# Designs tried in a protein design run: designed miniproteins, single chains, continued (4). Part 83

Each design is a single chain, and the fold is of that chain. pLDDT is the mean over its residues in the fold that is shown.

## One batch from the design tools (miniprotein)

Design m14879
Fold by ESMFold2-Fast:
Structure m14879 (fold): chain A 99 residues (1-99)
Amino acid sequence: LDKFIENLDRTIEDILAETDGARLQITAGSTVTLTRMLMYLYNAPEEIRSKVNELLLQIDALADQALTASPSQLAQLKAQIASLLEQIRKLLEEFAKLQ
């Protein structure tokens, strides 16, 4: 879990540096999938799981928009996705303290 939380910082940096909508969608989408799997593997409590899943759904929607986004829209989408991942990171840090 701790290593995954560390890797989220790098993922956020990678997302903010991305210039291609399709690559942004792939990076964000794979992060969503890995986060869901991680919550399952570590038997995250329903309270944490529900909060994280709500944020993951928002990231999925923003990632889908990246495919058709203009450069200016892409910059806004990256900032929003990064902000949502920061919120997930804080929830996962809270969960890690319970383990």
Scores: mean pLDDT 83

Design m14880
Fold by ESMFold2-Fast:
Order: C-alpha cells, then sequence, then structure tokens
Structure m14880 (fold): chain A 77 residues (1-77)
C-alpha cells in the first residue's frame, strides 16, 4: 500500500541518520513527509519533516531546516 511505502521510506531515513549519512536521511525524511501528507496522515508527515529538519541542522543547512519545521507546523495547525 502507499502507506507502507511511506513508512519504509521513513525507516530508510532513520537508518541513514543512525549511520551519519545526514544528506540521504534528510532526502528520505522529506520524501516520506510528502507521501504522508498526500495520504492525509498529517501527524506522521509533520514528524517526518521535523526529522528532515534535524538532519539538515547536522549539515549546517539552517534555512532548509527552518522551512521543514514550517511545513511540520502547518500540518499540525
Amino acid sequence: SALAVAEAVRALGDEYYARGDYATAAKAYHLAGQMFASLGRNDAAARAYENAARALERLGKHDAAQKMRELARQLRA
């Protein structure tokens, strides 16, 4: 199912984050967030965007991280 694919992409993000590949983790979390949002899973999407922001902060990409947090906030509104 589309939900299972979104969960798998989020889990892939967790794996890359744990191994220190923050660039790939950020991409995976961002994609998972988009997939969850398209499925109306707003809380899961917000969490994925927050995880993408965390990975982007590890890379020093503060502006990109802030944009991800803004997307997460909008989904929880």
Scores: mean pLDDT 91

Design m14881
Fold by ESMFold2-Fast:
Structure m14881 (fold): chain A 73 residues (1-73)
Amino acid sequence: KKKLVAIVVDSSASLEQLRKAVEEGKRLEKEEGALVRLFKDREEGTKLAKELLEGAEKSLGDEISKTELIEVE
């Protein structure tokens, strides 16, 4: 079973914050074998990320053992 991680970055985030979010996602995929999804815009992105994680737990319970939400500031 895999871990599903949603990373949310504010739409006003700097290029450096976006780079860190992408690099963290790649590290999680490579080192932990996690499935990573990146969302832009803090308010709307957090809502969409939460819906994705809840949907994955219900529909992909055989594939996904854990979900995590990470907000980048």
Scores: mean pLDDT 76

Design m14882
Fold by ESMFold2-Fast:
Structure m14882 (fold): chain A 64 residues (1-64)
Amino acid sequence: AALSAAEQAALAALLVLKGQAALAVAIIVNNLSLTVAQADAILAALDISAAEFQAVAAIVAALA
């Protein structure tokens, strides 16, 4: 089926995210089932916004 608007936005966000760090955080959060507080702490340390993280996390979750 065609990608949803949310999936297209997530792919666009992934493409504009700086570096490997954001993708690594999304993969780690998805695979390790980290709490929201733990995820937020990592995102804050890497200067990744919640919206950018949610977009990337949705892609990673769909691939898992």
Scores: mean pLDDT 60

Design m14883
Fold by ESMFold2-Fast:
Structure m14883 (fold): chain A 62 residues (1-62)
Amino acid sequence: MGAVEETLRAERELQENPEAARKRLEDFQKKMDEMIKKLGTKEEYLRYVREQVEARRAALAA
């Protein structure tokens, strides 16, 4: 099908079957949430490491 027709079908599914759309969102959220948790924790860890490095530099400057 064309892209436009595919988009219209997806919108129709959301309107006609909001419950089915919600179920798809739940499955998608679970998968993405697990990946985001991993990335979020990793970013937080990297920021923490950087903060420790800056703290050491400040200590040396004092």
Scores: mean pLDDT 65

Design m14884
Fold by ESMFold2-Fast:
Structure m14884 (fold): chain A 84 residues (1-84)
Amino acid sequence: GATEEQLAAAREFVARHMDKSLAKTPEEGQLLVEISAGMAGIVAGVAKVAGDEEGAERGRKAMLGLQSIAEQGGEASLKFLHEA
């Protein structure tokens, strides 16, 4: 599973960038977590190109945490979003 640091980065990313109220079902929860993982990866890539190594690492950790949650399925994804 994801590390505590990756899960913390994932929660922070969702809290700052995502409207979790959009996810009402397990299927919507999984989709929103998968979209969030993709967005975190883009943010990490942009930060890396810009020379922001700390931002790149935060985004990479968030992406890995979100991917781990999505792999656990829709119920786990919805629960994670509601607790973020």
Scores: mean pLDDT 87

Design m14885
Fold by ESMFold2-Fast:
Structure m14885 (fold): chain A 61 residues (1-61)
Amino acid sequence: SLADQREAIRREAMRRLNERIEEIEKNDPERFDELVDQANQEIAEETGRELQRLDEEARRS
């Protein structure tokens, strides 16, 4: 269903964010707050675009 596809997109976004946070902790701990804020913004924007694309596809039906 469309709801299941949206949930899958959100779950994948959460997984990517967690991986990015782990990478930041390992490689750039001195910039943790700054880089985590950037990662959150980037992933939120990407997720929003993916959800919008899915909504546009649903409207064509």
Scores: mean pLDDT 84

Design m14886
Fold by ESMFold2-Fast:
Structure m14886 (fold): chain A 55 residues (1-55)
Amino acid sequence: SEIRARAEAVQPQEEITPEGVREEMWLLWAGVETAIGREFSAEELERLLAALEKA
């Protein structure tokens, strides 16, 4: 999973920065994949990335 690979690359943040908070969203999305028992599709991933950029 693309989301899971990115989530595993996220390092713990000692100081909170806007960029670090955005990167931690990968951990949230990886948790959602685990909860639903499947990987996100390419279209779903694009929608999630668009939502993150819009927020």
Scores: mean pLDDT 67

Design m14887
Fold by ESMFold2-Fast:
Structure m14887 (fold): chain A 92 residues (1-92)
Amino acid sequence: MSAVEELVELAKLAQEDPEKGVEEFKRLTGLPDDAPEFVIRMRLLELIRYAETLPPEQAEVIYSGVAEIAKHLGLEDVYKRAEEAAKRFRAL
């Protein structure tokens, strides 16, 4: 149901403009602007899990985008997880 192309474009946007990346992430995932931190955290973790099913080149881009969104929102736990995942794919 999730289009890989939409997630890759979101990830690129988040890396170029984290603020716009957060807005597009909320729009694409159907979250309101006032979504509680727990819901945002869960949705970002769902994107990480989905990226695990993709080829390394696409997964790395999505992990990097999730890391930028998490960093911008101050979600250190999600940022560390996404950044570690991105680094592992670069090492492959």
Scores: mean pLDDT 81

Design m14888
Fold by ESMFold2-Fast:
Structure m14888 (fold): chain A 106 residues (1-106)
Amino acid sequence: MRKATLEEIRELLERLIETLERILETYGHLFSEQELGQLELILLKAKELLENLDEYSPETLANVLVTLVQEVLALLEKLGLSDTPEAAELREILEELRELGGEELE
């Protein structure tokens, strides 16, 4: 497998954060209080990872990012938002993470 670089993971993490903020801005009113809270928690976790990027291995960061992207995609699917540009961006991020990640990403 190709080893992820810290810079490649930073770019994917920034794209995830921007996509989550767009989802909250565009579709936040469609979410239940519980779903909105879950999305906000995922956004906070992503921002914390970006601020503490140097504390983690690239493999650990990639695995955590895969989990966060999958959680967001599951929320969008539940709401019938799987065909949105934001869902497409999340799937693209997930594909790139799988290409960069270790053996545990398949």
Scores: mean pLDDT 80

Design m14889
Fold by ESMFold2-Fast:
Structure m14889 (fold): chain A 76 residues (1-76)
Amino acid sequence: SKVERMRELLRKAAEEEGVSEEEVREEARRLAPVFRAGYPRAVAEAEKNPESREKLEEQRYLVAAALGEDPATLAE
């Protein structure tokens, strides 16, 4: 499910950075405005590269998880 994917990405990010999940959430919340502002441009670039598209999708889910929002809201 989307919820399980969001939880897994949040947990993995915390493990990879060696920080708490709450620290990952705080960092994602801080970066969320930048992510939202840059999202349309990032989507255009990702259309040229499937790998970039997959990474962008993961980032969208991670930011949504940190904000407690549906990932679709970040794409509007």
Scores: mean pLDDT 75

Design m14890
Fold by ESMFold2-Fast:
Structure m14890 (fold): chain A 68 residues (1-68)
Amino acid sequence: DERLVERAREHVAKAREYLAKGPGPENQLEADIHAALALIQATLVLKYSEDPELREEAERIRDEAARL
């Protein structure tokens, strides 16, 4: 489930981009949406993948997204 890991990384990056634009309801909402999508995608990797490297990466992405 390499695609879900890559998409989750992209969503974490997007959430960080919106947070870097500064305070504002639109930037905060977009950051929250992208963080939530990263959490969903990382959780799906943990549920369906038995690849230990993908699982370890998904755990890191989940933790990063949860902190945003």
Scores: mean pLDDT 84

Design m14891
Fold by ESMFold2-Fast:
Structure m14891 (fold): chain A 84 residues (1-84)
Amino acid sequence: MLEEELAELEKKDPSDSEALGRAIVYQMAINLAKKYNIEDFLEKYSPVEIIEAYFAIELRKLYGKVITSPEVEKAAEEMEKAIK
């Protein structure tokens, strides 16, 4: 749940910017997966791969073609099909 994830972020030590940064990326991936009903992607892909796949889809819409890693390309293809 979003409220629970935000509470987790608040409990992080402010001096630990790396841990806070990781928590923010994780929260972004969770929010994205819930928004598009693809929570199963959190089990198959890392939070970073999910975010990169989403950006690849958006950049593809703007620029036609984007070069990514094979894993990110596969995640993007599955995500694009699932979002419909």
Scores: mean pLDDT 70

Design m14892
Fold by ESMFold2-Fast:
Structure m14892 (fold): chain A 83 residues (1-83)
Amino acid sequence: MMTPEEAAEEAYRAALEAIKQGDDLLAVGAIESLAHIAGYSGPEVNKIGDEVKKLLDQGDYEAVRKLAEELHKRALERAKLLS
C-alpha cells in the first residue's frame, strides 16, 4: 500500500515531468493531486488549479515549479502527521 509520503513524492515528480514536457493539462492535474494530498479542500484545490492554468498561459514555468515545491513540502508535513 502506498504511504502518504510516497503519494506526495509521486504527485510532485509527475508535476515536474509534465512541466518539463510542456504538458499543461497533466501539470495542472498533478499539481491539483498534490494540493489534495497536502490537505486542501475541493474548492481550494480548484482555485490552485486555476492559478496554475493562468501561470502556464503566461509562460511562467518558474512560478509553477515553485508552487509545486511548496505544495510538496506541505504534503510531506501532512503525511508525517498522518503516519
Scores: mean pLDDT 83

Design m14893
Fold by ESMFold2-Fast:
Structure m14893 (fold): chain A 87 residues (1-87)
Amino acid sequence: SLEDLIEEMKELLEEARRAGLISEEEMERTIKTLEKLKDEPEITALRYLMANARSLARDAEAAGDEKTKERAERLFRRVYEELERLL
């Protein structure tokens, strides 16, 4: 569900912050935006999740963080599959 994908993204953001890939401020700002996505059309929310998962995967790859990269790529695929189902 969209709610499950949002929760997974929040956990991934917390993991990325602990790994030093993003700042506390960036994490908090992104989580605040994710909460607002609950009031947006599902396609808009999924597109935002997809873009952020892709960004985190790139940051993790650049940092050599294989675990965070794999988690971000997995989330990206799940969001992409949901988005394709709606299109």
Scores: mean pLDDT 87

Design m14894
Fold by ESMFold2-Fast:
Structure m14894 (fold): chain A 80 residues (1-80)
Amino acid sequence: MKETDESIKKRREELENKLKTAKNVSDQVKVLYEIALEAIRRRDKETVEKYLKQLESINTPEGKKAIDEVRKKIEEIEKA
């Protein structure tokens, strides 16, 4: 809500819309993963944590792999 740029708002709205229109669990996992990656690039830790929890709630093998990949990318960015 605070300090959100117009460009960030548009990108987030597009990704949220993709999440809402996802037709199956596999598509939902892909969209959640994409949102998490975008949040990592912006160093938005709160958004990353929010979408990691949603991935955990889905409780699928694909979701677990996506969580592992997101965590690895967080470690890489924290090191850099």
Scores: mean pLDDT 75

Design m14895
Fold by ESMFold2-Fast:
Structure m14895 (fold): chain A 90 residues (1-90)
Amino acid sequence: MSAEELARLLAEKTTEALAETKDPRLTGFRVEVEGDRVVVTLTFASEEAAAEAYAALKELAARHPAISVERLGPTTVRVTIDVAALLAAL
């Protein structure tokens, strides 16, 4: 499986998981495939919810160099997964 094929599969599974969460604090999400990367943008109902999610995701990113997390705004968090880097670590 190529990094691009794995990125598409990961994006599909991430979309399914986010759709199934039914968390009222998560008001929207977008999952995009950019070549060998999966970009997940999460929109929250409050700044506090976004801050909590950002903190949890930053802990995840600290354990996985292929994952990066950015806070784009008070209620918006972006997660980028570099699938090529993830595969190289396997």
Scores: mean pLDDT 81

Design m14896
Fold by ESMFold2-Fast:
Structure m14896 (fold): chain A 73 residues (1-73)
Amino acid sequence: MDEAISLAAQELAREKGLSPEAANVLATGVREGKSAKEVKEAMEKRGVKVSTKTAKKLLKELKERVKKLIEEA
């Protein structure tokens, strides 16, 4: 399950033109149940500037991708 989250986050980041660092922040956000605001703040600490709205959309897309991977496993 943790591997599915990491793989889905890396694929999503690649599709959106985000860094591998942003992928790690998103994976951690889903894994730990972080809010969009917390994900945005973690990304900003790593030099990735995003809005809270963008962080919320990325978290939602990642959760949907992870759910689909779990259903296929």
Scores: mean pLDDT 80

Design m14897
Fold by ESMFold2-Fast:
Structure m14897 (fold): chain A 66 residues (1-66)
Amino acid sequence: AAPITKEEIDAAYAAFRADPLDLEAQLAFGRVMAEAVKDPDPEIRAYALEKLRELLEEFSDLEALP
């Protein structure tokens, strides 16, 4: 099995962002992120965590403005 790449992370993120209500896209994104944060490559892990932080920042901003 090939390790998760930044391109793969970007593709899953883009698909999720394009249709966030699509369960298939949500599931695919979640799976890619779960794999990426466990990747032995620290660059891949850091990149995945940055993408997750970006989403969490969006949600945190929304919580600041209920």
Scores: mean pLDDT 73

Design m14898
Fold by ESMFold2-Fast:
Structure m14898 (fold): chain A 69 residues (1-69)
Amino acid sequence: SELEAEVLDALARIYSTLAKKDIEKGDYENAIEAAKKVLEISKQLRELGATDLAERNEKDAEEILKMAE
């Protein structure tokens, strides 16, 4: 349902926010694990047909992974 997609999107955004804070602290391992969680949620969003939400979260996760080097 759309509500399920919105809840998953909110969860992914929380992980992305935490990952960015971890990068600021130099906690790259924790940031990478959080980004991986965002990618897992994005896969679920695609399976629900929430393609736009999946693409936004995938992009955020990829940017985080690049920053973590």
Scores: mean pLDDT 87

Design m14899
Fold by ESMFold2-Fast:
Structure m14899 (fold): chain A 61 residues (1-61)
Amino acid sequence: MRPSHEEIERVLAERGEEFQRRVAAALAALRAANPDASGGEELAVVFRVVEELLAALRAEE
């Protein structure tokens, strides 16, 4: 499911460095497994990382 703008902003504000590290690693893995990966597939990976970090933030509350 696609994260909301508010959820994305929260992740970037509270976990920006971890978000950057996880996105870089996940995109590298995607490109290694699928060199023809589309921008939509790369965006899906970014949204997955946002969802994972948002779930972690909610678990810490």
Scores: mean pLDDT 77

Design m14900
Fold by ESMFold2-Fast:
Order: structure tokens, then C-alpha cells, then sequence
Structure m14900 (fold): chain A 118 residues (1-118)
């Protein structure tokens, strides 16, 4: 993974948290993203969930308008910068195969929030 991709992931996460159409909640190793209406946003959220479900370090649930991503790794395990970069690199690779740019953005942002740039 490039340093540019790592910077993009961080900026995309900040943009996602600032979007008034999305409610982003972080509790420990779990990130929850809820869409405040719109079929396009719900479909993008569902597709983002499909991307993230392919990451073995994540437990992913999509329920209607809500995406929940939980790290299977502890905070102590996620303290390794190399492991965080490897996880984000896998997410970028998987997201590159997603056709919906909004779904790609949500997947990358959610992954960045879960790994929490410790």
C-alpha cells in the first residue's frame, strides 16, 4: 500500500464523518454507519459491506440502512502499524474491483475508522 493511499483513506474517513446524510458511531473496535434515507446510499452501503466482508480481520453486518464493522483484532494487535497498513491495503485492492465510487469510499473510510490510525 502506498503512503498516498493511506492519506486518502484518512481523508475519506473524515469526509464520511462530516456527511450529514450519514451517522457514524465508533465504540471500541466497532464502527456503525447509518444512512438517513436514499436508495442510492443504502445500495452503496450494502456494496461497501460486501467489500469489507471479504477482509478476514473484520466481522461485517448489513441491516437495511446500517453497516456495522467490527475488528476481530484487539486494540493491542492493531497497535502494529504494519498490520494496519496490510489491512487497509487489502481493503483498497478489494475496493478497486467495486464499480460504485460511493461504495468504494464508504468501504475505505469504514476500514480506516475501524483500524483507528493508532
Amino acid sequence: MSDVQLAVARETAAILEADPRLEVTKDGNTVTITVKGGDVLREALRRAGEVLAKVPEFEVTVDGDTLTVTSKLSKEEMADPALRRAILGRVFELASKEEDPLARGIAVAAARLVVDSL
Scores: mean pLDDT 77

Design m14901
Fold by ESMFold2-Fast:
Formats: structure tokens, C-alpha cells, sequence
Structure m14901 (fold): chain A 100 residues (1-100)
């Protein structure tokens, strides 16, 4: 596993994103959130907070947090703002990561 061999790599971040998508598709939103947060931490360290891949991953985290806490409307608003910023910076998510 890239997580085990290279825990602080871009490959590990991609593997965390893939695991998050698998759990999301199973309706296991809390597990999906854990993996997307791990990917986000790595992407922030490797690419910086303003990289479109980091922005999109943060939008995924906030989207699932809003799904789990629907009363917190600011989470959904912030997720939309981050998706639009990532798109303006030219990021197109892999088809498997298009959760919305």
C-alpha cells in the first residue's frame, strides 16, 4: 500500500481519496470523512492550501460534514465557494470523485 510504504506522499493522498469514495458509495459517510480529511492534510502539506486539488478535497470534506450536520448551513455554503474556486483554477475532478 502507498499509505504504508510512502505515508507522506501524493500517492498516499490519492489512495486516501479512493478509500473515501469507496466508503461514500457504501453510505458510510463518517468513514469517508475520515479518509478525505487524511487526504486533505497531506495535500495541504505537499501542494499548499491554494492548490486546486487541495481546495476540491476541502470542499468534499465540508460537503460530507454538512450531510452529517444539515443544520450547519455555512458548511454547504463554504463547500460551494471552494468548488467554484477550484474550478476557476482549472481543476477537473476524476469521475469517481464527482460526489456532487
Amino acid sequence: SNIEKYPNSLEAAIEYLSKGVVYYNQGKYEEALKYFKKALELLKKLLGEDDPRTLYTEALVLTIEHLLNPEQKELGKRAQELWEEAKKKGYVPDERLKLV
Scores: mean pLDDT 83

Design m14902
Fold by ESMFold2-Fast:
Structure m14902 (fold): chain A 59 residues (1-59)
Amino acid sequence: MDEERKALLLAFAGQLPGVGPELLARMAEMPLDELVEAVSELGAGLSPEEALAAYAAAL
């Protein structure tokens, strides 16, 4: 259950500007609660259009 949520969050994070493979590898080692916080922080600077594009690309 948590592994599926973590995979979805990592897919979304990978679509964000500035998130490269090194950062994704570190995030993949984070527990789910820390990953949710990190993704929330990264997403806070996105416009509605950028957020929608990242979400669509992660699907």
Scores: mean pLDDT 71

Design m14903
Fold by ESMFold2-Fast:
Structure m14903 (fold): chain A 63 residues (1-63)
Amino acid sequence: SKIAEAARKAGEAGDGAAAASAAHEALQVNDRIGAMEGVRAAKEAGDEAAAQAAERSMKNYGL
């Protein structure tokens, strides 16, 4: 998934906000793998608030 790839690159760059944004975009297009990757990347970047926001969004979408 292009979204999952973008999320990984954001996490490697330390950009938790971009990773969380990728997770949210993945949810909008029903890309579960992209959403999970975005959450992991946001956590890897050390942005706990962004990671928690992405996880809440996943729960709200039933993922």
Scores: mean pLDDT 78

Design m14904
Fold by ESMFold2-Fast:
Structure m14904 (fold): chain A 79 residues (1-79)
Amino acid sequence: MLSEEQLEILKDLVKVYRELGAERLAENLGLSPEDIPKLKEALDKAEKIFETYGDNLDEEQQAELLKILEEIKKILDSR
């Protein structure tokens, strides 16, 4: 399941995403414009999970967040 360190990384990414939006976050991460929709989709999903469940993440929500983190990692690896 998602580690505490991975959870904190994803929470920080979502926080920055909420403050800057997808385009500015992608720019800060050195991503191409073509990756913005993928990043936005991944972070929108993570934000909804955190907004809905907060601190009460069960095994299913943690698995979903791990998949989201893996997708974000693949996007970052493509830069």
Scores: mean pLDDT 80

Design m14905
Fold by ESMFold2-Fast:
Structure m14905 (fold): chain A 56 residues (1-56)
Amino acid sequence: LSDGIRTLDDRIQQTQQIYNQFQQNGDTDSAQRSQRAIDSLQRQRRRLEEQRRRME
């Protein structure tokens, strides 16, 4: 579980950097797509963290 969370953290960081580049370039469409990807990854990360906390 911790390894899966770390992988998601890495992907979130990578996608956030891509999002920032699109924002700087004024590429709204690409920035919007990147934001959706970040939201999805963050949701997956929270689910894995909650699952880890509930496990015995």
Scores: mean pLDDT 79

Design m14906
Fold by ESMFold2-Fast:
Structure m14906 (fold): chain A 94 residues (1-94)
Amino acid sequence: MLSPLEQFLQEGIAELEAMRARETDPTTRRLLSSAIGAYRRALQELREGVPEEEVARGLLEMLESILADARRRGAPEAFIALIERHIARVRELL
């Protein structure tokens, strides 16, 4: 069985990829690609034995940076809400 963090990362990647597949705005697609990259790196770090707390903390910092960039660029509310929900979930896993 997957750890709660590994399961969250896999589900998060699928959700972000689904949103990117429907997204036509180049700036929002770039932000989605950045988020997907952060999740894939976190998943790889977990698989390489980096402690879950360290991975979750690094992911949280990256998501907060992406959220700030998204707000500054006027990204769609659906994207902002998704990243805010993911930040809340990562905080629960710490």
Scores: mean pLDDT 87

Design m14907
Fold by ESMFold2-Fast:
Structure m14907 (fold): chain A 65 residues (1-65)
Amino acid sequence: MDREIDRAMIRMGMSVAKQAIDRNKVTQDLVDFLKKMRKRAEALGDDESVEEIDELIKKAEELLS
Protein backbone atom coordinates (compact mmCIF):
# COMPACT_ATOMS: atom_id res chain seq x y z
CA MET A 1 0.00 0.00 0.00
CA ASP A 2 2.82 2.48 0.79
CA ARG A 3 4.29 1.80 -2.65
CA GLU A 4 1.03 2.98 -4.27
CA ILE A 5 1.21 6.27 -2.36
CA ASP A 6 4.85 6.76 -3.41
CA ARG A 7 3.97 5.99 -7.05
CA ALA A 8 1.07 8.48 -6.91
CA MET A 9 3.40 11.20 -5.61
CA ILE A 10 5.92 10.41 -8.38
CA ARG A 11 3.13 10.55 -11.00
CA MET A 12 1.97 13.94 -9.70
CA GLY A 13 5.53 15.28 -9.88
CA MET A 14 5.88 13.96 -13.42
CA SER A 15 2.59 15.63 -14.41
CA VAL A 16 3.86 18.99 -13.11
CA ALA A 17 7.14 18.51 -15.00
CA LYS A 18 5.29 17.62 -18.23
CA GLN A 19 3.24 20.81 -17.96
CA ALA A 20 6.39 22.91 -17.42
CA ILE A 21 8.03 21.29 -20.47
CA ASP A 22 4.89 21.83 -22.60
CA ARG A 23 4.82 25.51 -21.59
CA ASN A 24 8.56 25.85 -22.33
CA LYS A 25 9.17 27.01 -18.73
CA VAL A 26 11.95 24.61 -17.77
CA THR A 27 14.43 25.57 -15.02
CA GLN A 28 17.55 23.95 -13.56
CA ASP A 29 15.53 23.35 -10.36
CA LEU A 30 13.11 21.21 -12.39
CA VAL A 31 15.98 19.11 -13.77
CA ASP A 32 17.41 18.63 -10.27
CA PHE A 33 13.95 17.68 -8.99
CA LEU A 34 13.49 15.12 -11.79
CA LYS A 35 16.92 13.58 -11.07
CA LYS A 36 15.97 13.23 -7.40
CA MET A 37 12.66 11.60 -8.37
CA ARG A 38 14.49 9.20 -10.71
CA LYS A 39 16.71 7.99 -7.86
CA ARG A 40 13.64 7.53 -5.65
CA ALA A 41 11.78 5.55 -8.33
CA GLU A 42 14.88 3.40 -8.94
CA ALA A 43 15.18 2.66 -5.20
CA LEU A 44 11.53 1.52 -5.25
CA GLY A 45 12.20 -0.79 -8.22
CA ASP A 46 9.67 1.10 -10.34
CA ASP A 47 11.23 0.63 -13.78
CA GLU A 48 8.25 2.20 -15.60
CA SER A 49 8.51 5.46 -13.64
CA VAL A 50 12.32 5.46 -14.01
CA GLU A 51 11.98 5.28 -17.82
CA GLU A 52 9.34 8.03 -17.95
CA ILE A 53 11.37 10.31 -15.67
CA ASP A 54 14.49 9.61 -17.78
CA GLU A 55 12.62 10.85 -20.87
CA LEU A 56 11.50 13.98 -18.98
CA ILE A 57 15.08 14.68 -17.84
CA LYS A 58 16.35 14.38 -21.42
CA LYS A 59 13.67 16.79 -22.68
CA ALA A 60 14.28 19.28 -19.87
CA GLU A 61 18.07 19.25 -20.33
CA GLU A 62 17.64 19.71 -24.11
CA LEU A 63 15.42 22.76 -23.55
CA LEU A 64 18.04 24.27 -21.19
CA SER A 65 20.86 23.74 -23.74
Scores: mean pLDDT 78

Design m14908
Fold by ESMFold2-Fast:
Structure m14908 (fold): chain A 90 residues (1-90)
Amino acid sequence: LGEENRKLQIESLKQAIENAKKALELIDTDPEKAIRYLRGALASAKFAMNFKAVESLKKAIEALRNGDLDTAKKYAEEAIKQAEEFLKEL
């Protein structure tokens, strides 16, 4: 049970990282698609219970909705770092 839960948490974190990285690539060229990837990352981070990444992803989405690309990039990068750090602890 614990091992199966850990595998699900690891896969959710990997999905959060992948989606956040895809969003980061799209922020300048397709902000609407970037928001969709950030929402995907947010859902995966919530499933993994990585609350630091969840908060960073929420801030990235808000910044991007407001047209603040630099702030969105900053928080997307923080979310990736937080998810990678959490993954190392699993």
Scores: mean pLDDT 86

Design m14909
Fold by ESMFold2-Fast:
Structure m14909 (fold): chain A 83 residues (1-83)
Amino acid sequence: MTIYVVEIRVTVAPEDLARIVADMRAFAEAAETVGGALKTEVEAEGDRVTLRIETEDRALAEALAAYEAEGGETETRLREVEA
């Protein structure tokens, strides 16, 4: 069974940090409730916010890997894990 792990890392200005954290948490909650995510995590450290999503849905993983945050520098990574 293949699990897709998507990490979205955003570096933001201090004034945008709270907004990006709130947006990512709301998105993670929706992904777990209706979006087919098995696990989500949101972490804020300094000027960086990281959203991590695990899913069995390749299409969801690819859509998430295409994410780009407005007002921040966005890095996305998609990994496949055999389970």
Scores: mean pLDDT 77

Design m14910
Fold by ESMFold2-Fast:
Structure m14910 (fold): chain A 78 residues (1-78)
Amino acid sequence: LDLSEAEKILADAGVTEDQILPVLQELYAQYGPKLTQTDESFNAILRLGDMNKIKQDLAYIIKNRDKIEAADGVYVPS
């Protein structure tokens, strides 16, 4: 997911820049156990504080929310 696509997804979802971190924390708390396959991305977010990477990973969760919720256990992209 590139940055421009991520920013479009966030804008479409009504997520402003000041809401990015609170929304990410909420979704991570809700779906974290199903997102083990994205550990490297989440660890990079936590390690670097890279806002572009934070936007990309939040948008990824939003874009794939239905698939994550439907997953039996850990969500595995196919």
Scores: mean pLDDT 68

Design m14911
Fold by ESMFold2-Fast:
Structure m14911 (fold): chain A 81 residues (1-81)
Amino acid sequence: SMDAQSRAAFDEAFAEGMRLAREKLAREGVDAAVRAVRELGEEYRKKLSPRQGQWAYTGMEAAGGLAVMEASSRKLAEESE
């Protein structure tokens, strides 16, 4: 279950992850974006309580996945006739 503090940790990590992933995707590509998001997720896990850290990590993984999907959809749209 997600309490208010866990939700805040998720939301903050998700927002930061989306920003980082979009920046890396635009400049360096998918592998760099995934690596950067995972590294930041591990830093959140070290700084927060185990419960809050797990939710922050989950938010970071969700952000990375969504940003990659958005970039892939945009590329497919650009390549369509």
Scores: mean pLDDT 80

Design m14912
Fold by ESMFold2-Fast:
Structure m14912 (fold): chain A 67 residues (1-67)
Amino acid sequence: SSFEKIKKEILEFMRKHVPEEVEKLEKAKSIEELWELALKVALSKSDELAVEIQEIYLRKILEEKKR
C-alpha cells in the first residue's frame, strides 16, 4: 500500500538522523498521522530535516496520485 511505502521510507530516513523518535512514528496508523508526527519530530531537531521529510512525503503522494 502507499502508506506502507511512505512509512518505510520515512522511518529509514529518521533512523539515520533521529533513531530515538522512530518508535513514535511506527505507531502512526495513517499517512496523515505519519506526516504530522514526522514533521513534528523533524522540526524539534532542525529545519533541514523538516524540509527533507516534506520532500519525501510530497514525492510519494505524487507517485500514488499519478496512477
Scores: mean pLDDT 75

Design m14913
Fold by ESMFold2-Fast:
Structure m14913 (fold): chain A 79 residues (1-79)
Amino acid sequence: QLSPENKQILKEVVEQFGLKEEKHRLLVLAALEEGEAQGLSQDNLKAIAEEVAKIAQEEGADKTLEELAELAKKVVASH
């Protein structure tokens, strides 16, 4: 479960990138939960959320949820 502060990051990123599809919102949520579990800083979590949201917005139509999840894992691992 996300902290209230990280839930706010999720909400702001979803609105900023216009993520209307549930699978894309769940992808950002999963990335934030993984980053929080790894003890990443709030600045890194926000950067991860924005990068994953951008991938979902730009490539989400051409990729399955599983493919997007693998990309999200790589983003988290790079921070």
Scores: mean pLDDT 79

Design m14914
Fold by ESMFold2-Fast:
Structure m14914 (fold): chain A 56 residues (1-56)
Amino acid sequence: MVTVEQALARMEASGGELKTKLIVFQRTHGLEADGVADDAAKAALRERFNPAALEP
């Protein structure tokens, strides 16, 4: 697996596409759907994508 940071950086490079995917991701995971891919959003995604946390 790639790190969440690397994944988000790649998505940010996509520009407009990243907002759509980020909002969908935030909705699916119960996060605030801001469409913001800042450090705060990256931290939240990192927490949700932690292998230990994503073991349902």
Scores: mean pLDDT 60

Design m14915
Fold by ESMFold2-Fast:
Structure m14915 (fold): chain A 59 residues (1-59)
Amino acid sequence: MLTLLEFVMETFDVPEERAEPLARQLLELSGLEYRPELLDKSFQELQERGKEVAAEEAP
């Protein structure tokens, strides 16, 4: 499974240095607080974490 950083690099065809700010923006859009360690997490792990937060805020 691709890490968030690798996912951004492949999706936008950018090097790691340019992928970091895009990954940060993607995390913020997903409602997750930016932390450098999240760049090394698999995209699947971040999706699971986001679903847990969304489920707790469901009406």
Scores: mean pLDDT 68

